# Designed miniproteins, single chains, continued (4): the designs that were tried, part 65

Each design is a single chain, and the fold is of that chain. pLDDT is the mean over its residues in the fold that is shown.

## One batch from the design tools (miniprotein)

Design m14253
Fold by ESMFold2-Fast:
Structure m14253 (fold): chain A 65 residues (1-65)
Amino acid sequence: SVDALVAQIRRAIDAGDVGTVLRLLRQLFAQQGRALDKALVQQLVQRIQAGDRDGAYAVLDQLLA
């Protein structure tokens, strides 16, 4: 389900696992027939690498809108 994939993405963000976040985002958006916003993906990666989990969650919510 979408909710299960989003929960897995959030856990990967908490773990700082950028590779898993990107893999799961690509899977989710492919299943929905949606294109990923490259600029928001870059912001998400930067927030994760900075350890800014709240910022990463905010960018994730923008991607999912």
Scores: mean pLDDT 88

Design m14254
Fold by ESMFold2-Fast:
Structure m14254 (fold): chain A 70 residues (1-70)
Amino acid sequence: VVTRPADVEEAKEVIRRHADPEDAEIAVEALDTLERDGWRVVSVTVSPDEVIVTLERGDERIDIVVPRRK
C-alpha cells in the first residue's frame, strides 16, 4: 500500500496506469465533476486490489475507490 500527495492530473495518471480503461474513464469523469463542484484531489493510494483517490472540500473529505485491472 502506497499513499502519495497528488493533484488531479497525477491521480488521473495513476488511475489510468492501474485500472481497466473503462473503469479509469468513469473515475476520471467523476474527478472532473468533483473538481468543478469545488473538490480538490489531495492524495492517491495504491493497494493490491484498488486505487483510492482522496479529495477535500473545506472541512469535508471523501474517497473515490477504483478497482485495479486483472
Scores: mean pLDDT 83

Design m14255
Fold by ESMFold2-Fast:
Structure m14255 (fold): chain A 119 residues (1-119)
Amino acid sequence: PRDEYGETPLHEAARRGDLAEVRELLERLRKEGRLREELLARDVYGYTPLHLAALSGHPEVVRALLEAAREEGILDELLNARDTAGLTPLDLARLMNSGSEADKAATVAILEAEGGKLV
């Protein structure tokens, strides 16, 4: 189910950096055969859960989402997904102005190592 902003529970958990909830949701979605659908789901701003984790500087959540995307064969699609402004998760990680510099650096490094692209 989606809220009034088009966010799924996975979007909300990723935005908050709740790694335990993210892992629980990913396991449930895998069992339901909905993992691909929900990883690529977009809110009203075109954000996937990965966009929100990247923007909020949650490196461990970013890792969990990318691992799930690799399992589904959609790693490149997720890394290159563009929001309504045309920005990728890596673009948003670099624009992050909240959280710690260490979390920002770790998030950017993870996305770059997995083949994330700037636009």
Scores: mean pLDDT 83

Design m14256
Fold by ESMFold2-Fast:
Structure m14256 (fold): chain A 100 residues (1-100)
Amino acid sequence: SVLDEIRELIERARELLEKAKNSTDPEEQLKYIEEAVGLLVEAARLLMEHATPEQQREIRAFLEKFLEEYQKAIDNNDLDKAIEIVEKGIEYLEKFAEQL
């Protein structure tokens, strides 16, 4: 089901985030973080396709803020902040998926 696909994307993002946290190489950390962000963006898009117009607005607002904060962290070379932002993104999308 689409809900199972969304949950799998979020679970894979969490796995990548844990790999980022456990890596001591900044280039490897960034690669895992970027891959996790890509999965969360895809999960958010799938959620929006199956959400009400009001829920779509809420998810869109979240995604815009999430990507803005993520880009700011990357521009500042703040990988710890990027990890924190991705973790919050995972938590938001997990809670949202439970409401569908």
Scores: mean pLDDT 89

Design m14257
Fold by ESMFold2-Fast:
Structure m14257 (fold): chain A 81 residues (1-81)
Amino acid sequence: SSDIERLEEAAKRAVVLISEGRIDEALAWLEEERARANPRVQAGLDALIAVIREGVAAGLSPEEIIARVAATTRALVAEME
C-alpha cells in the first residue's frame, strides 16, 4: 500500500533527524507531511508526532524516542494491513 510506504518513509526520515539531534526539524517536517496527507496517513503521522513530543516532554534519550517511533510505526502498519 502506498499509504503504508508513505508512513514508513516518514518514520525513517524522522528517525534519521532524531539520531542527528534534529528533533525540532523532525517534528516540523512531520507536521508539513501531515498537512498534505490523506486522513489514513494523517492519523499515523499524528501518532508519530505525539510519540516524539511525549518522549521529549518526558526527557527520554534520542535512542529511546527512536525505539518508540519504530514500535509505533510497526503497530500502525499492522493496523493498515
Scores: mean pLDDT 87

Design m14258
Fold by ESMFold2-Fast:
Structure m14258 (fold): chain A 75 residues (1-75)
Amino acid sequence: SARVAALKAQASAALRALGQTVQTQSDDRDAVIAALEAAANTFRALADQVADDADLQRQLTGIAELLRKRAEELA
């Protein structure tokens, strides 16, 4: 469906942005932390968009939590 395609595109874009920061700014800890927090916020927003799908919402929330925890461990 168009909705699923849009969600996948947003998730892929967030992960590409994070990957690009890690690859080009690996020595800049603050930049990596900010990129992890930005990705976590994106996955949290995607989870809110799928409130009608409890399993998908749980998976997206789990990814957001892991990204946030990683940012906290680097700070």
Scores: mean pLDDT 85

Design m14259
Fold by ESMFold2-Fast:
Structure m14259 (fold): chain A 72 residues (1-72)
Amino acid sequence: TQAAVEKLLAQSEELMKGSKRQQAMGLALKAAAYYLQGDYDKAIKLLDEAVKLDPRLKEQAEALKEKAEKEK
């Protein structure tokens, strides 16, 4: 729902104020919000940025990127 997207974006904004690890999580939440809105290109871009900040997110990000690519 729109409310769920708004909540994810608000949580992302708070995390973006923190450490590099928190910023990576914030980018991942923002990607999830765009995925829910059907903006798969933005979701994929944000997941790539999250992995650059925290490479440990690579496997989780790749799984969501594959789903986003399939939905395009």
Scores: mean pLDDT 83

Design m14260
Fold by ESMFold2-Fast:
Structure m14260 (fold): chain A 62 residues (1-62)
Amino acid sequence: SKVREVVEKVLEASEEERKELAKELGVSETTLNIIRDAELGRSTASAETIREAALKVQEALA
């Protein structure tokens, strides 16, 4: 899945690399940070916010 590939890149990325990835996808850096924190089990965001972040990435890849 392209979404899973993006998630893996976000998990391995530095802060600067995440900023560049966000720019390439046309999403906010905050969106990628929400996804990263959720995958790492440290998210303080609501389930709705996490779903919206994932949807934004999915739509950017379409």
Scores: mean pLDDT 81

Design m14261
Fold by ESMFold2-Fast:
Parts: C-alpha cells; structure tokens; sequence
Structure m14261 (fold): chain A 89 residues (1-89)
C-alpha cells in the first residue's frame, strides 16, 4: 500500500533534492534552488508519513527513519539559506 512506499519515495525525493542542490551550486540558477527546496520538502513529508504509519499500527518506527527525516530537514534548511543568500546578493 501507499504508506509502505513512503520510505522509498522519501529516499527518491531526497536524491532529487541533492541533484538540484548540486546544479544550483554550479549554475547559481534560482530555479534549480527552488526545485531542490521542493524535493527536500517532499522527502520530509514522505518520511513523516512513514513514521506516522508505524504509530497507527502500534509499532515503533525504526531509528533510521528518524535519522533520514532529520537529514532531510537539515538539507531543506541548507537549500533555503543558500537560495536566500543568492537573493540578497
């Protein structure tokens, strides 16, 4: 079902976020930075939904999901700060 796919979808979105962040750092193109933010936001949402799905089944989410969520949130903040800094130049 869809909830079982959330960790995989989160990983796919996270990798896309990293790809666009790398492009943004190379090109300084605002659109690449905006795409990086979008994909990291989607990764955060998917990991949160994965954790919530474990709670609804009275199971404990694996620690790795919390670690992936934290990493995605940190990358989202980094991408937002880099985009903001470009707009201030």
Amino acid sequence: GSPEDYPRLGEEKFKKGEEYLKKFLETKNLKDGEEAIKYFEEAVEHYRLAILAYSSSTSTAPPELYEKLEEAEKKLEEAKELVKKLLEE
Scores: mean pLDDT 83

Design m14262
Fold by ESMFold2-Fast:
Structure m14262 (fold): chain A 109 residues (1-109)
Amino acid sequence: MSADERVMEAVRELFGPTQEKDPYEAAATSIHQLMMDRLRSQGLFNPTRDDPAAQELGALVQAVLASHGIEMSPNDALGMLGLERAFKAMPSADTLIDTVRDIHAALTG
């Protein structure tokens, strides 16, 4: 299995089917959607970066990324483009898969 195929399989296992063909876009989109779904479940249907619940989720994702050696702001971690950039900066598919699994666990625990 190629590195890209392994990342796509992990994304589909954790988040279900995706229309994205690029594994970095698929991972970023799926995590961003999970964050938005969590905020919506808390009554935030149009969250801004200034919302305390949004900042708390951004800080949570930032902490997971930092544990894998990727530094970014909580605001960047709240954005799909920030997540895609972080995933593309990872040194291996295994690091990306581990990071995506850790983010999923943090957002669903």
Scores: mean pLDDT 81

Design m14263
Fold by ESMFold2-Fast:
Structure m14263 (fold): chain A 68 residues (1-68)
Amino acid sequence: MEEEILERLKKSFETLIKNVKDGKITLEQAKIALEVALLRVEREHPSLVDEAKKLYEETLQKIEELLK
């Protein structure tokens, strides 16, 4: 289900933010993981790209704020 895919993606992105905040991964590694996840959604679930792109942008902004 599309809603389940987006909820799973959102939780995955929240985990990336937490892992950066906890020092488990670097900001660069988190950005790469976000880009890879977005590319997979574009290839496997193109109908969800706009919503996935919005989650990507929101998550990237939060990660960038941690870098500042």
Scores: mean pLDDT 79

Design m14264
Fold by ESMFold2-Fast:
Structure m14264 (fold): chain A 84 residues (1-84)
Amino acid sequence: SSSELKKEEKEIEEKIKEMEILKKLAEKVGAFDIAEQSDQTVEAGKKLLQAIKDGDKKKYKVYKNKFDQLYQKVLDMVNQLGLP
């Protein structure tokens, strides 16, 4: 439904903002690997949002999988640092 799509778009936008903040923090502490992965996640998220807006089901599937994988990878990297 259009309501479910708007909810998904909002969740993706919130995750993108989170990754943009994380990139800036990572750069300040010299965690350039986390900064690079966060940037890649932002780019995948933007492409996913564009696929949703375009109604492109093939690009949606590709970028959703890529965004989810990159987002999880960043979380795993942050968890490895033992941050609360």
Scores: mean pLDDT 86

Design m14265
Fold by ESMFold2-Fast:
Structure m14265 (fold): chain A 92 residues (1-92)
Amino acid sequence: MKEGEELFEKTIEEGAKDLYEREGLEGGGPARPEQFEEYLEKLREYAIDTANGIETGKFEPRTPAGKAVEKEIKEKGEEAKKIKEEEKEKAE
């Protein structure tokens, strides 16, 4: 089954939403609705790169909560990759 792929995608989606919400709560988020959509898209791209272990200079969390979520995304991304790799080995 596709548990590893589903977990990876879910980790990215949850991480992006959590970053968006926590940055907003600590005053790091944008004030206008149009900026919220652009900000969320940047967080989504950052979460994808982070989950894939790709370091990008395009976004850096500004709040302590945002940095904690970044760490969690990295850890869950690595866990999801490990599950995906084990599924691939089992399929062979």
Scores: mean pLDDT 62

Design m14266
Fold by ESMFold2-Fast:
Structure m14266 (fold): chain A 78 residues (1-78)
Amino acid sequence: SPLDQLLDQADAIADQAAAATSLDDIRALRAQFDALAKQIKALVKTQPVSEQTRVLTRMLAYGGELFVQEQRLKRQAE
């Protein structure tokens, strides 16, 4: 489905973020993730509540992974 394709893209962005070695890279990935999250949020509104919970929980987890990696890279840059 289009929603599953977007979730696969979010997973790929989180994996790329885990491998990111510069703040510029993580910021670019974060911008891509935010744009993708907007698309996912629009599509998920038409889904059953169980799917909304599953999708939003996964997106929160991916967003958390990006945040943690950005914080690690900031400490490395200091």
Scores: mean pLDDT 85

Design m14267
Fold by ESMFold2-Fast:
Structure m14267 (fold): chain A 77 residues (1-77)
Amino acid sequence: LEKLKEELKKRGKEVAERIEKIAKKPVEELSDEEIREIFRNVEKLDEKSVRIELLALKAYLEGKYEEAARKVLEILK
C-alpha cells in the first residue's frame, strides 16, 4: 500500500509537471474541463499510457484512491 502510494505520488508529480508545461498553469488551478481538453489531445497522440496516468491522477485528486491504484497497476504491467 505504501509503495503504491509513493509510486502514485511520483507519477502524479511527473504528469502534473507535463500538464503545467502544456497548460502553463498549476494542476491545482486546472478545471475538470481543462483536464478533459488535455485528455482529448493525448488521445490524438495515441499515448495510452499517458491517458491512463492522467486518469489515475484525476481519480487520486478526487479521493478515489482504489480506482487510482487500479489504474497505476495497469501501467506497471
Scores: mean pLDDT 57

Design m14268
Fold by ESMFold2-Fast:
Structure m14268 (fold): chain A 85 residues (1-85)
Amino acid sequence: MTAEEDQKIIEELLKEGKELLKNNEYPPLTPEGIGQLVVLLEEQYKKHKEETLKIREEAAALFKAGKPEEGVRLLFEGLRKLEEE
């Protein structure tokens, strides 16, 4: 894939993720849903580094505890709050 194709995919995932945030919906536990969550995290990390790191650390603890659905919810709720600012 070209750099332009990769950038377009990232932009589409970011747009879809932001739409989910606006609709108060959670991403599904699919590769596409995880991709949306990852690109949202990277964008917020650039703007709100300390807050994003804390959210990621708390979610990582939930994933290690075998609670991936709760981890995804915590990440998404945190990202939603950061995106509203």
Scores: mean pLDDT 73

Design m14269
Fold by ESMFold2-Fast:
Structure m14269 (fold): chain A 80 residues (1-80)
Amino acid sequence: SEEEKEKLIKRLETLLDIARMFGASPEVIERLEKLIEEAKNADVETAKRLYDEASRLVGEELDRQAKELIEFIKKKREEM
């Protein structure tokens, strides 16, 4: 339904806001923006798949950022 699609778009926009807040890479931000644009022009079933893709992308970026932060801290401790 149109209402279901609108809710998916709002959830996608929330994922983008979250990604921006934790400092996701410009590449990830651009990919999320493209997924949102594609979802706005897609049917509800495609929008659901794009939401799943965006959720996975954000989760993977959060994991990557956490690992990079841990490695950065370790390196700085060794340089002190």
Scores: mean pLDDT 84

Design m14270
Fold by ESMFold2-Fast:
Structure m14270 (fold): chain A 88 residues (1-88)
Amino acid sequence: MSIAERVKRDLVATLDRMIQRARAEGHEELAAELERLKGIVESFKPTSDEEVLELRDIFGELHRAWVDGSPEEVLRTAREAIERLEKL
């Protein structure tokens, strides 16, 4: 439980930073989708190690898209993350 809550907290903190930067750069659609993902993550209650690994994978993919990709790639990655979490 404590590890799952830490992963969730760290992902939320990362999303907050991404949202702030997206808004500062005028990427309002991206900011809105990241806010939606943040809400889903905050409401998500991992019940297994597999679900914790899914959150970590989402974290890694978002970070990679943010560092190496475009705002469009971050938007796509965020939408894919929402789909993944909604199916669990």
Scores: mean pLDDT 81

Design m14271
Fold by ESMFold2-Fast:
Structure m14271 (fold): chain A 67 residues (1-67)
Amino acid sequence: MEKLAAALKAAAEALRAGASTGEVAEAIRAQGLEASSFRIPGSDETGVRVKYGDKTYHLPTGRTSAA
């Protein structure tokens, strides 16, 4: 649980600093978790998909797709 909490804190700090969805994913990977950016289905918004154990978490970033 500590690693997931640290990754979520890093993601929140990156978002407050104006980071892109890709940069948020990188901040989570820096904490040792698997993370990738994705487009939220049915929306132009993006998020980060984080794997922790056998679970996958989806974190919306509030950033729209650049494409």
Scores: mean pLDDT 76

Design m14272
Fold by ESMFold2-Fast:
Parts: structure tokens; C-alpha cells; sequence
Structure m14272 (fold): chain A 61 residues (1-61)
């Protein structure tokens, strides 16, 4: 499903972050996926991305 595809992309991005990817690039990629999920009306995927953005921001603070 679209939701499964978005969640997989989010998980792949978070794996890249854990492997040393630039935080600004990671955040930008997550924001792009959030817009894609929002455009599709996929509120569950929007929430999933928002939770990961919050996790990333909290780790950088």
C-alpha cells in the first residue's frame, strides 16, 4: 500500500541518519515525505513522519 511504501522510505531515511547522514538532509527528506502523505490524505503516514521528525529534532537539541 501507499502507507507501507511511505513508512519504508521513512525507515530507510532514519537508518541513513543512524549511519551518519547529514541531519539537515535527513530532515528535508522527511519533510518532503510528509507533504507527499498529506497530499494523499494519508493521516496515519503524516503522523508517522511527524513522530520521526520530532525524534530527530529532540536528538539534535
Amino acid sequence: SFSDEIKKKVDDIMTDFNNGADPATVLSRLIDLRYEAEDKGDTESVKYVDDKIKELVDRLS
Scores: mean pLDDT 84

Design m14273
Fold by ESMFold2-Fast:
Structure m14273 (fold): chain A 75 residues (1-75)
Amino acid sequence: MKPLTEEQRLELMRRLAKISEAVQAEYDAGRAAGLSPEEIAARTRAVLDQQYAAFKAEHPELAEEIDALRARVEA
């Protein structure tokens, strides 16, 4: 495969930061609402899944790299 361009790498990093921000916001909101640890975990997982799916839909050319990165982060 061709290596990622600098622009594609920056977009990947920017989107990963936004995914992290969204997951953290959901966690903080769940804690503030007094949700159980199990409910918070389920909600943050749903946000994570949705954010990765949206990222792959917006950047299908990066789909393989996104899947590989997610696999490494969740290992």
Scores: mean pLDDT 78

Design m14274
Fold by ESMFold2-Fast:
Structure m14274 (fold): chain A 111 residues (1-111)
Amino acid sequence: AFVETPEHREAAEAALKVIREKLDELIKNSTPEVQKLLEEVKATIDAARAAGASPLGILLLVSEMLEEIAKKVPDPEEQEKLRTLAENARRAYELAVAGKSPEEAVQAVKE
């Protein structure tokens, strides 16, 4: 029964922009192995956008990719940061699907 509207896409796109900025910050503070994995997440976002994929689908994919990376990270503090970003991306997806504003979706990923 879900029908994607421009408003759903706008909220998801706003959240993705903040997630991409947070990925850049995490990359600067990560080990070389984790930096490589996070650069692949960024490349996946950019490629999916170029292919015309829905921002909602990209947001969900990014959440899932970050969860998988977090499981592979040996440092507990770095793992917690990645897990938190994955959970926040998932929450932003749920808010966007629920028809919440871009501002509410962005606030979820700033936590």
Scores: mean pLDDT 84

Design m14275
Fold by ESMFold2-Fast:
Structure m14275 (fold): chain A 90 residues (1-90)
Amino acid sequence: KEKIEKYKEAVEKLYDLARRLLEEGASPMARAIEIVGLELEFEKKYKDDPELVEKIRKAANEILRATSPEELDEIYEKFMKEIEEEQKKL
């Protein structure tokens, strides 16, 4: 359960950052720099867990594709639903 909790925390932080940047009207380049920067921090932090790193990388890539708060909220809800289902599996 340690992995899923770390993944949840990473997704929550990526979502919070991305949503704030979209609400502030940050440029696509500025959003890319900030989101990739946070993704790289997680890759360094969890370098011993390549599965977790790969999941975080994929989540960051999907979050980065959102061009509106509505699109971002849909992506975030999908990840949270996946995490919830994983947490229910013993």
Scores: mean pLDDT 83

Design m14276
Fold by ESMFold2-Fast:
Structure m14276 (fold): chain A 76 residues (1-76)
Amino acid sequence: LSEEEIKEAIEVLEEAYKKGYISEEVYKKTVELLKKDPNNPEALLTIGEAYYLLGKYELGEKYFEKYKEQKKKNPD
């Protein structure tokens, strides 16, 4: 993710948390994962879910595609 995408993702996670769509634990964990690795699959999935919960389906789908791409990197 670019610096701009990381900033937007954190804002979306914060909005989802404030609206009660995600827990404080999920919000904090996802922000930490994103700071350690901007391509972390768990973080990308959670950001996609947050966008979907906020009704921003196109952006949610974009992040689900990023998640799928990162998972393909290590097919177990």
Scores: mean pLDDT 80

Design m14277
Fold by ESMFold2-Fast:
Structure m14277 (fold): chain A 84 residues (1-84)
Amino acid sequence: SEMEEEIRRELEERMRRARELLEEGKRTGNPEYYREAIRIAKELLDYIDLLQRGGVPPDMVPFLERVRREAEKIIEEAEKLLEE
């Protein structure tokens, strides 16, 4: 459906942005990029939770779980890099 396509696009765009910020942090050494990556990844997790509470088609569940795991990994990596 158009709604499913919009959701996939939005989640993919937010994930791409979070990854780009993580890589910019590594490239520049500026911790603000890591904090921004964490912020976006956490907002993405909140968005997924909202979608799941509203009900999603069963075929969307594996996609949402994959995106959740990727967002959690970004948070873990960025938080580790902030402690260096």
Scores: mean pLDDT 88

Design m14278
Fold by ESMFold2-Fast:
Structure m14278 (fold): chain A 99 residues (1-99)
Amino acid sequence: SAEELFWKMLEHTVKQVIENFEDALKVEMTLGAAAVALAVLLVVDNIEELAELGYELLDAIASKDVEKLRKVLERAKELGAPESLLKNIEKLIELLEKE
């Protein structure tokens, strides 16, 4: 389903950000690719609420906003995000708090 593909794409995006955390250019490229993928998913299926969550996650990562990431984490839980995505968002929050 489009929803399953959405969650898998977000999980892959967060994992790539964590893996390349010290490489600002790779992080920026990863976020750009995810933004394009979200735009394509919006055209294919009516997933507006999920897409809003996706864009908020990308913005929080780009701005290194820990409080916004915590709000995204709570909203993702409410929307039924996979546990693997939730754990990786938590790990990203921990990495940002160590800066």
Scores: mean pLDDT 83

Design m14279
Fold by ESMFold2-Fast:
Structure m14279 (fold): chain A 74 residues (1-74)
Amino acid sequence: SAAEAAQRAAEEKRKREELDKTIESLRKFKAGNEAVRDSFTPQMQKNIDAGFDTTLELLAKRWGVSVAEIRRLL
């Protein structure tokens, strides 16, 4: 029905907006970390990088996209 099509379109729009906002937040987080990277110890940098990679894997599974696709959007 037209109502079901409209609801599906609204749900897809919300999913795209949620993904876009999360990608923007990840870009800002990455840029902020790079700006102060010299203040981190090598162990802190390794832990931050590992945590970022784990976050991308979880987001990829949540949205049904590849990690490579998320990295391309960053």
Scores: mean pLDDT 80

Design m14280
Fold by ESMFold2-Fast:
Structure m14280 (fold): chain A 96 residues (1-96)
Amino acid sequence: MSAEERRELMRRMMKEIREVAKKNNVEIPFHVMMSLGFTVVEAAELVLRGEMSIEQAKELLKEHVTYLAVTNNIPSETTQEIIEVAIKQLEEAAKK
């Protein structure tokens, strides 16, 4: 991915996570949103480089999102919506 593509994906992830947080009336710490955004960007780059399959990237993303959510007391329903958004953005960014 180019620097511009990384920046755009990060912007999309931050926007989508904020929308999920607002919809569910949940406060998500800024550092958690940043970590989630960077995880999606890194996962997409690994898939695009052929270093990781899309299925492996989805599983690692689910595990990382769940870990961050549990450690930051984010409700399970909100966590599931974040996982769905993250996977969608990963799939779109990793398409070739």
Scores: mean pLDDT 84

Design m14281
Fold by ESMFold2-Fast:
Structure m14281 (fold): chain A 92 residues (1-92)
Amino acid sequence: MSETFEVKPGEKLKLPDDVEKVTIEFKDGKSALEAMSDIKKEFGEDIESIETPDSTSVTITFKDGKSASKAVEYVLEKYGKDVKSVTVYYRE
């Protein structure tokens, strides 16, 4: 199961603790690449996989839900105006 949240500038999104996989859609490819680089630098040890399904989206699978929640909060604080949506993937 998945759920997509459209993000307004300055909006905070708190993930459930059981969410380990997210897709963040950006308004442009430059913001997506910069965010991906920063996520790898800050959270690299907590990342299981990172993928770019298109030029403006980043899909990240974390080792645990706490890391996923922290990373999404970090991206929204730093890049929130450039984020279009966040899709969360719940465990089955």
Scores: mean pLDDT 79

Design m14282
Fold by ESMFold2-Fast:
Formats: sequence, C-alpha cells, structure tokens
Structure m14282 (fold): chain A 93 residues (1-93)
Amino acid sequence: PVAMNELSKAGNDLDTFKKAFNRVQNAVKDMSDYLVLISGLNDKDLTLEDLAIILAAAKKFEDKKTINKVVEKLKKRFPDSEVAKYLISEASK
C-alpha cells in the first residue's frame, strides 16, 4: 500500500506515527483501493502498519465491522504496544 512507507518510517515514535496515520487517511481515495486493503484482513501475518492502514481506510468509509475486526487483532497480537493503544483509541472516535 502507498501509505505503508510513511508508517514504516515512523517506527515506534508515537508522535511521528500519529502524523503518518493522519496522512494515510487521505491516501485511500476510492472504494477499489479500500476493497483491496480489506481483502487481506484475515491474513495472520499482518503487521502493525498493515492494521493501521486498514483502520484508516475503514474509518474513512465508516465500515464499523472492519474497524471492530482491526481492534480485535490489535488487542490480540499487539497488547503491549503504545502504537496499538493509540490505534484502538482512534477506532472509538
């Protein structure tokens, strides 16, 4: 995904990640891009950056079911991550 490079560059710096996440929300412009992103949601090898991209897109398209699936994966796979905690907070807005 186009936005993966921005999230990867942010790394574990929470402030940089927040800025990258806001830019990611603007990168997904149409429904076809969104459908490609969510088609991989059941992949068990999804990274934290992959989940952030899917969450940003799901929030833009108001897809509550996909938002809930991403939150479940964040809690299950990244319970001790400050970045994951931030993403879970963003999902509730």
Scores: mean pLDDT 69

Design m14283
Fold by ESMFold2-Fast:
Parts: structure tokens; sequence; C-alpha cells
Structure m14283 (fold): chain A 65 residues (1-65)
């Protein structure tokens, strides 16, 4: 649980640095990310990060606006 929390906190910080990220929220051990319009490469990077979090046992939900 503490380890998953640290993974989510790190992911939130990294995602907030991306210009296409509109908002990032952590609720009940799940990372919620809203993506605005932007380059495909940056959107793909955010999606890959979400997949990596699920492999590590955390949950991530990505919404494209």
Amino acid sequence: DEEKKKILERAKKELESLPVVESVEIKDGTLYVKLGPGPVTVISAAKLLAIALEVEGAKAEVTEL
C-alpha cells in the first residue's frame, strides 16, 4: 500500500510536467488523468505510463478530452 502510494505520487508529478495534461487526481489508490489536445508522442507517453503503473500493481484511468 505505501509502495503503491509512492508510485502514484511519482507518476502524478511526472504527468503534471507534460503540457497536454489538464489534471491529475489520486482517489482510492487510483490515478485519474485528463489529457487535452496535443502531440501524439506526448499522449502516447502518458498512456504508456498508465500501462506501466498497472504492471506495478497500481491502477490508472486516462481520459482524453
Scores: mean pLDDT 72

Design m14284
Fold by ESMFold2-Fast:
Structure m14284 (fold): chain A 75 residues (1-75)
Amino acid sequence: SMRDRADRLRDQADRLDRQGRYNQAGSYYVRAGDLYEAAGDTDRARDLYRRAGRAYRRGGNITSADGSFSRADSL
């Protein structure tokens, strides 16, 4: 299901974040958020986009961080 795929992407993002691979973690958080949004889980999608924003910021990718926070705020 979309939620199962989103959960797997979130878990992968969490592992990447713990490894200091922040920009890659941000990308996986965005993909997980997209799948939760498609599944109608707006609250989880918002949380994942915010997590993506924080991960990208830690990785120095300010443009992707701003985009991710904007997506969260639009939900």
Scores: mean pLDDT 91

Design m14285
Fold by ESMFold2-Fast:
Parts: sequence; C-alpha cells; structure tokens
Structure m14285 (fold): chain A 99 residues (1-99)
Amino acid sequence: MKKEKLEKEIEKIIEEAKKLIKEVLDLMKKFDAGKISAQEAIDRGNKILEKARELSERLKKLEKEGADKKLVLEAEIEVGVVEVAAAVLITVARRELKK
C-alpha cells in the first residue's frame, strides 16, 4: 500500500470536481444571460453529469484500495455538489424549452 499515492489520487478527484462546479456555475450565468441556448445548456450539463459519474467510479475504486475514509467523504461531497448543480441547470433549461 502507498497511502500517499491514494491520497493524491483522491485530491485530484476533488480538484476535478471543483473545476466541474465552476463550469456548471459559468454555464448557468451564460444561460441566464441568453448567451447559450436551452439545448446547449442541457447538452453541456449532461456531459458534466457523465464526468461526475466517472469521478464517482474512480473514487469507489480508491476506497476499495484502502483510501482514507475522511478524504473519500470529502470527495463524495464535492462530486455530489456537481451532480446537483448540473441537474438544476438541466431542469431549468428543459423548462425554458417548453415556453
């Protein structure tokens, strides 16, 4: 076991999740400003959800390899925030398409 390697890999997942959160917030601002279409917001939101799913799968593998439980929980929270934010964007954009 290399505990330090597992910790670094989870820290990378946290950083990737934080980047995705910023990406969703930027997309929300662009959508609110009319700079992107509702369909584009849905398509980009779905791509972010796919990336969040991949991060979740990587995290589950690292947990099985003996990664620190507290660091795993921190990463799970960050990935969960990405999923909620992207789902909100998609929901709002879908409502706009029905107007």
Scores: mean pLDDT 87

Design m14286
Fold by ESMFold2-Fast:
Structure m14286 (fold): chain A 56 residues (1-56)
Amino acid sequence: GKLYRALEDIQAAGRPDVVVPKGAVVELLEDLGPDFLLVRYKGENVLVRKSQLEEL
């Protein structure tokens, strides 16, 4: 799928044990509209803001 790079450390909403570190590459699973993406990082599904990611 589409790949994105994290521009900052991203704390997964409702998942205090899951952090996507700055510079990590994540895969798009679903585009959830204007503000949010669902992405895959190391086996975890993470809700992120589009502003926190750079498209590769």
Scores: mean pLDDT 84

Design m14287
Fold by ESMFold2-Fast:
Structure m14287 (fold): chain A 70 residues (1-70)
Amino acid sequence: SEKEKEIERLEKIIDYLNEMKKQFDADVDAELAKASPEEQALLQKNRAELTAFYDDLIAHYKKKLEELKK
C-alpha cells in the first residue's frame, strides 16, 4: 500500500499547511490590533503575499491527492 501511504502523507501535508496558515492569520490579527497605520500597511501586504503562497501550495498538494485517488 505505497499509494495509501502517499495519500496519508499528502493529507498530513495539507492539514499542516492549513494549520500554519490559520496560525499565521491569527498572529497577524493580534499584531494588527497593536500596530500603527504604517505597520498595518506592511503587515497587510506581507499577509497577502504569504496567503497567496500558502493557497498555491495547498492547491498543488490537493491536485496531487485528487490524481492519486483516481
Scores: mean pLDDT 87

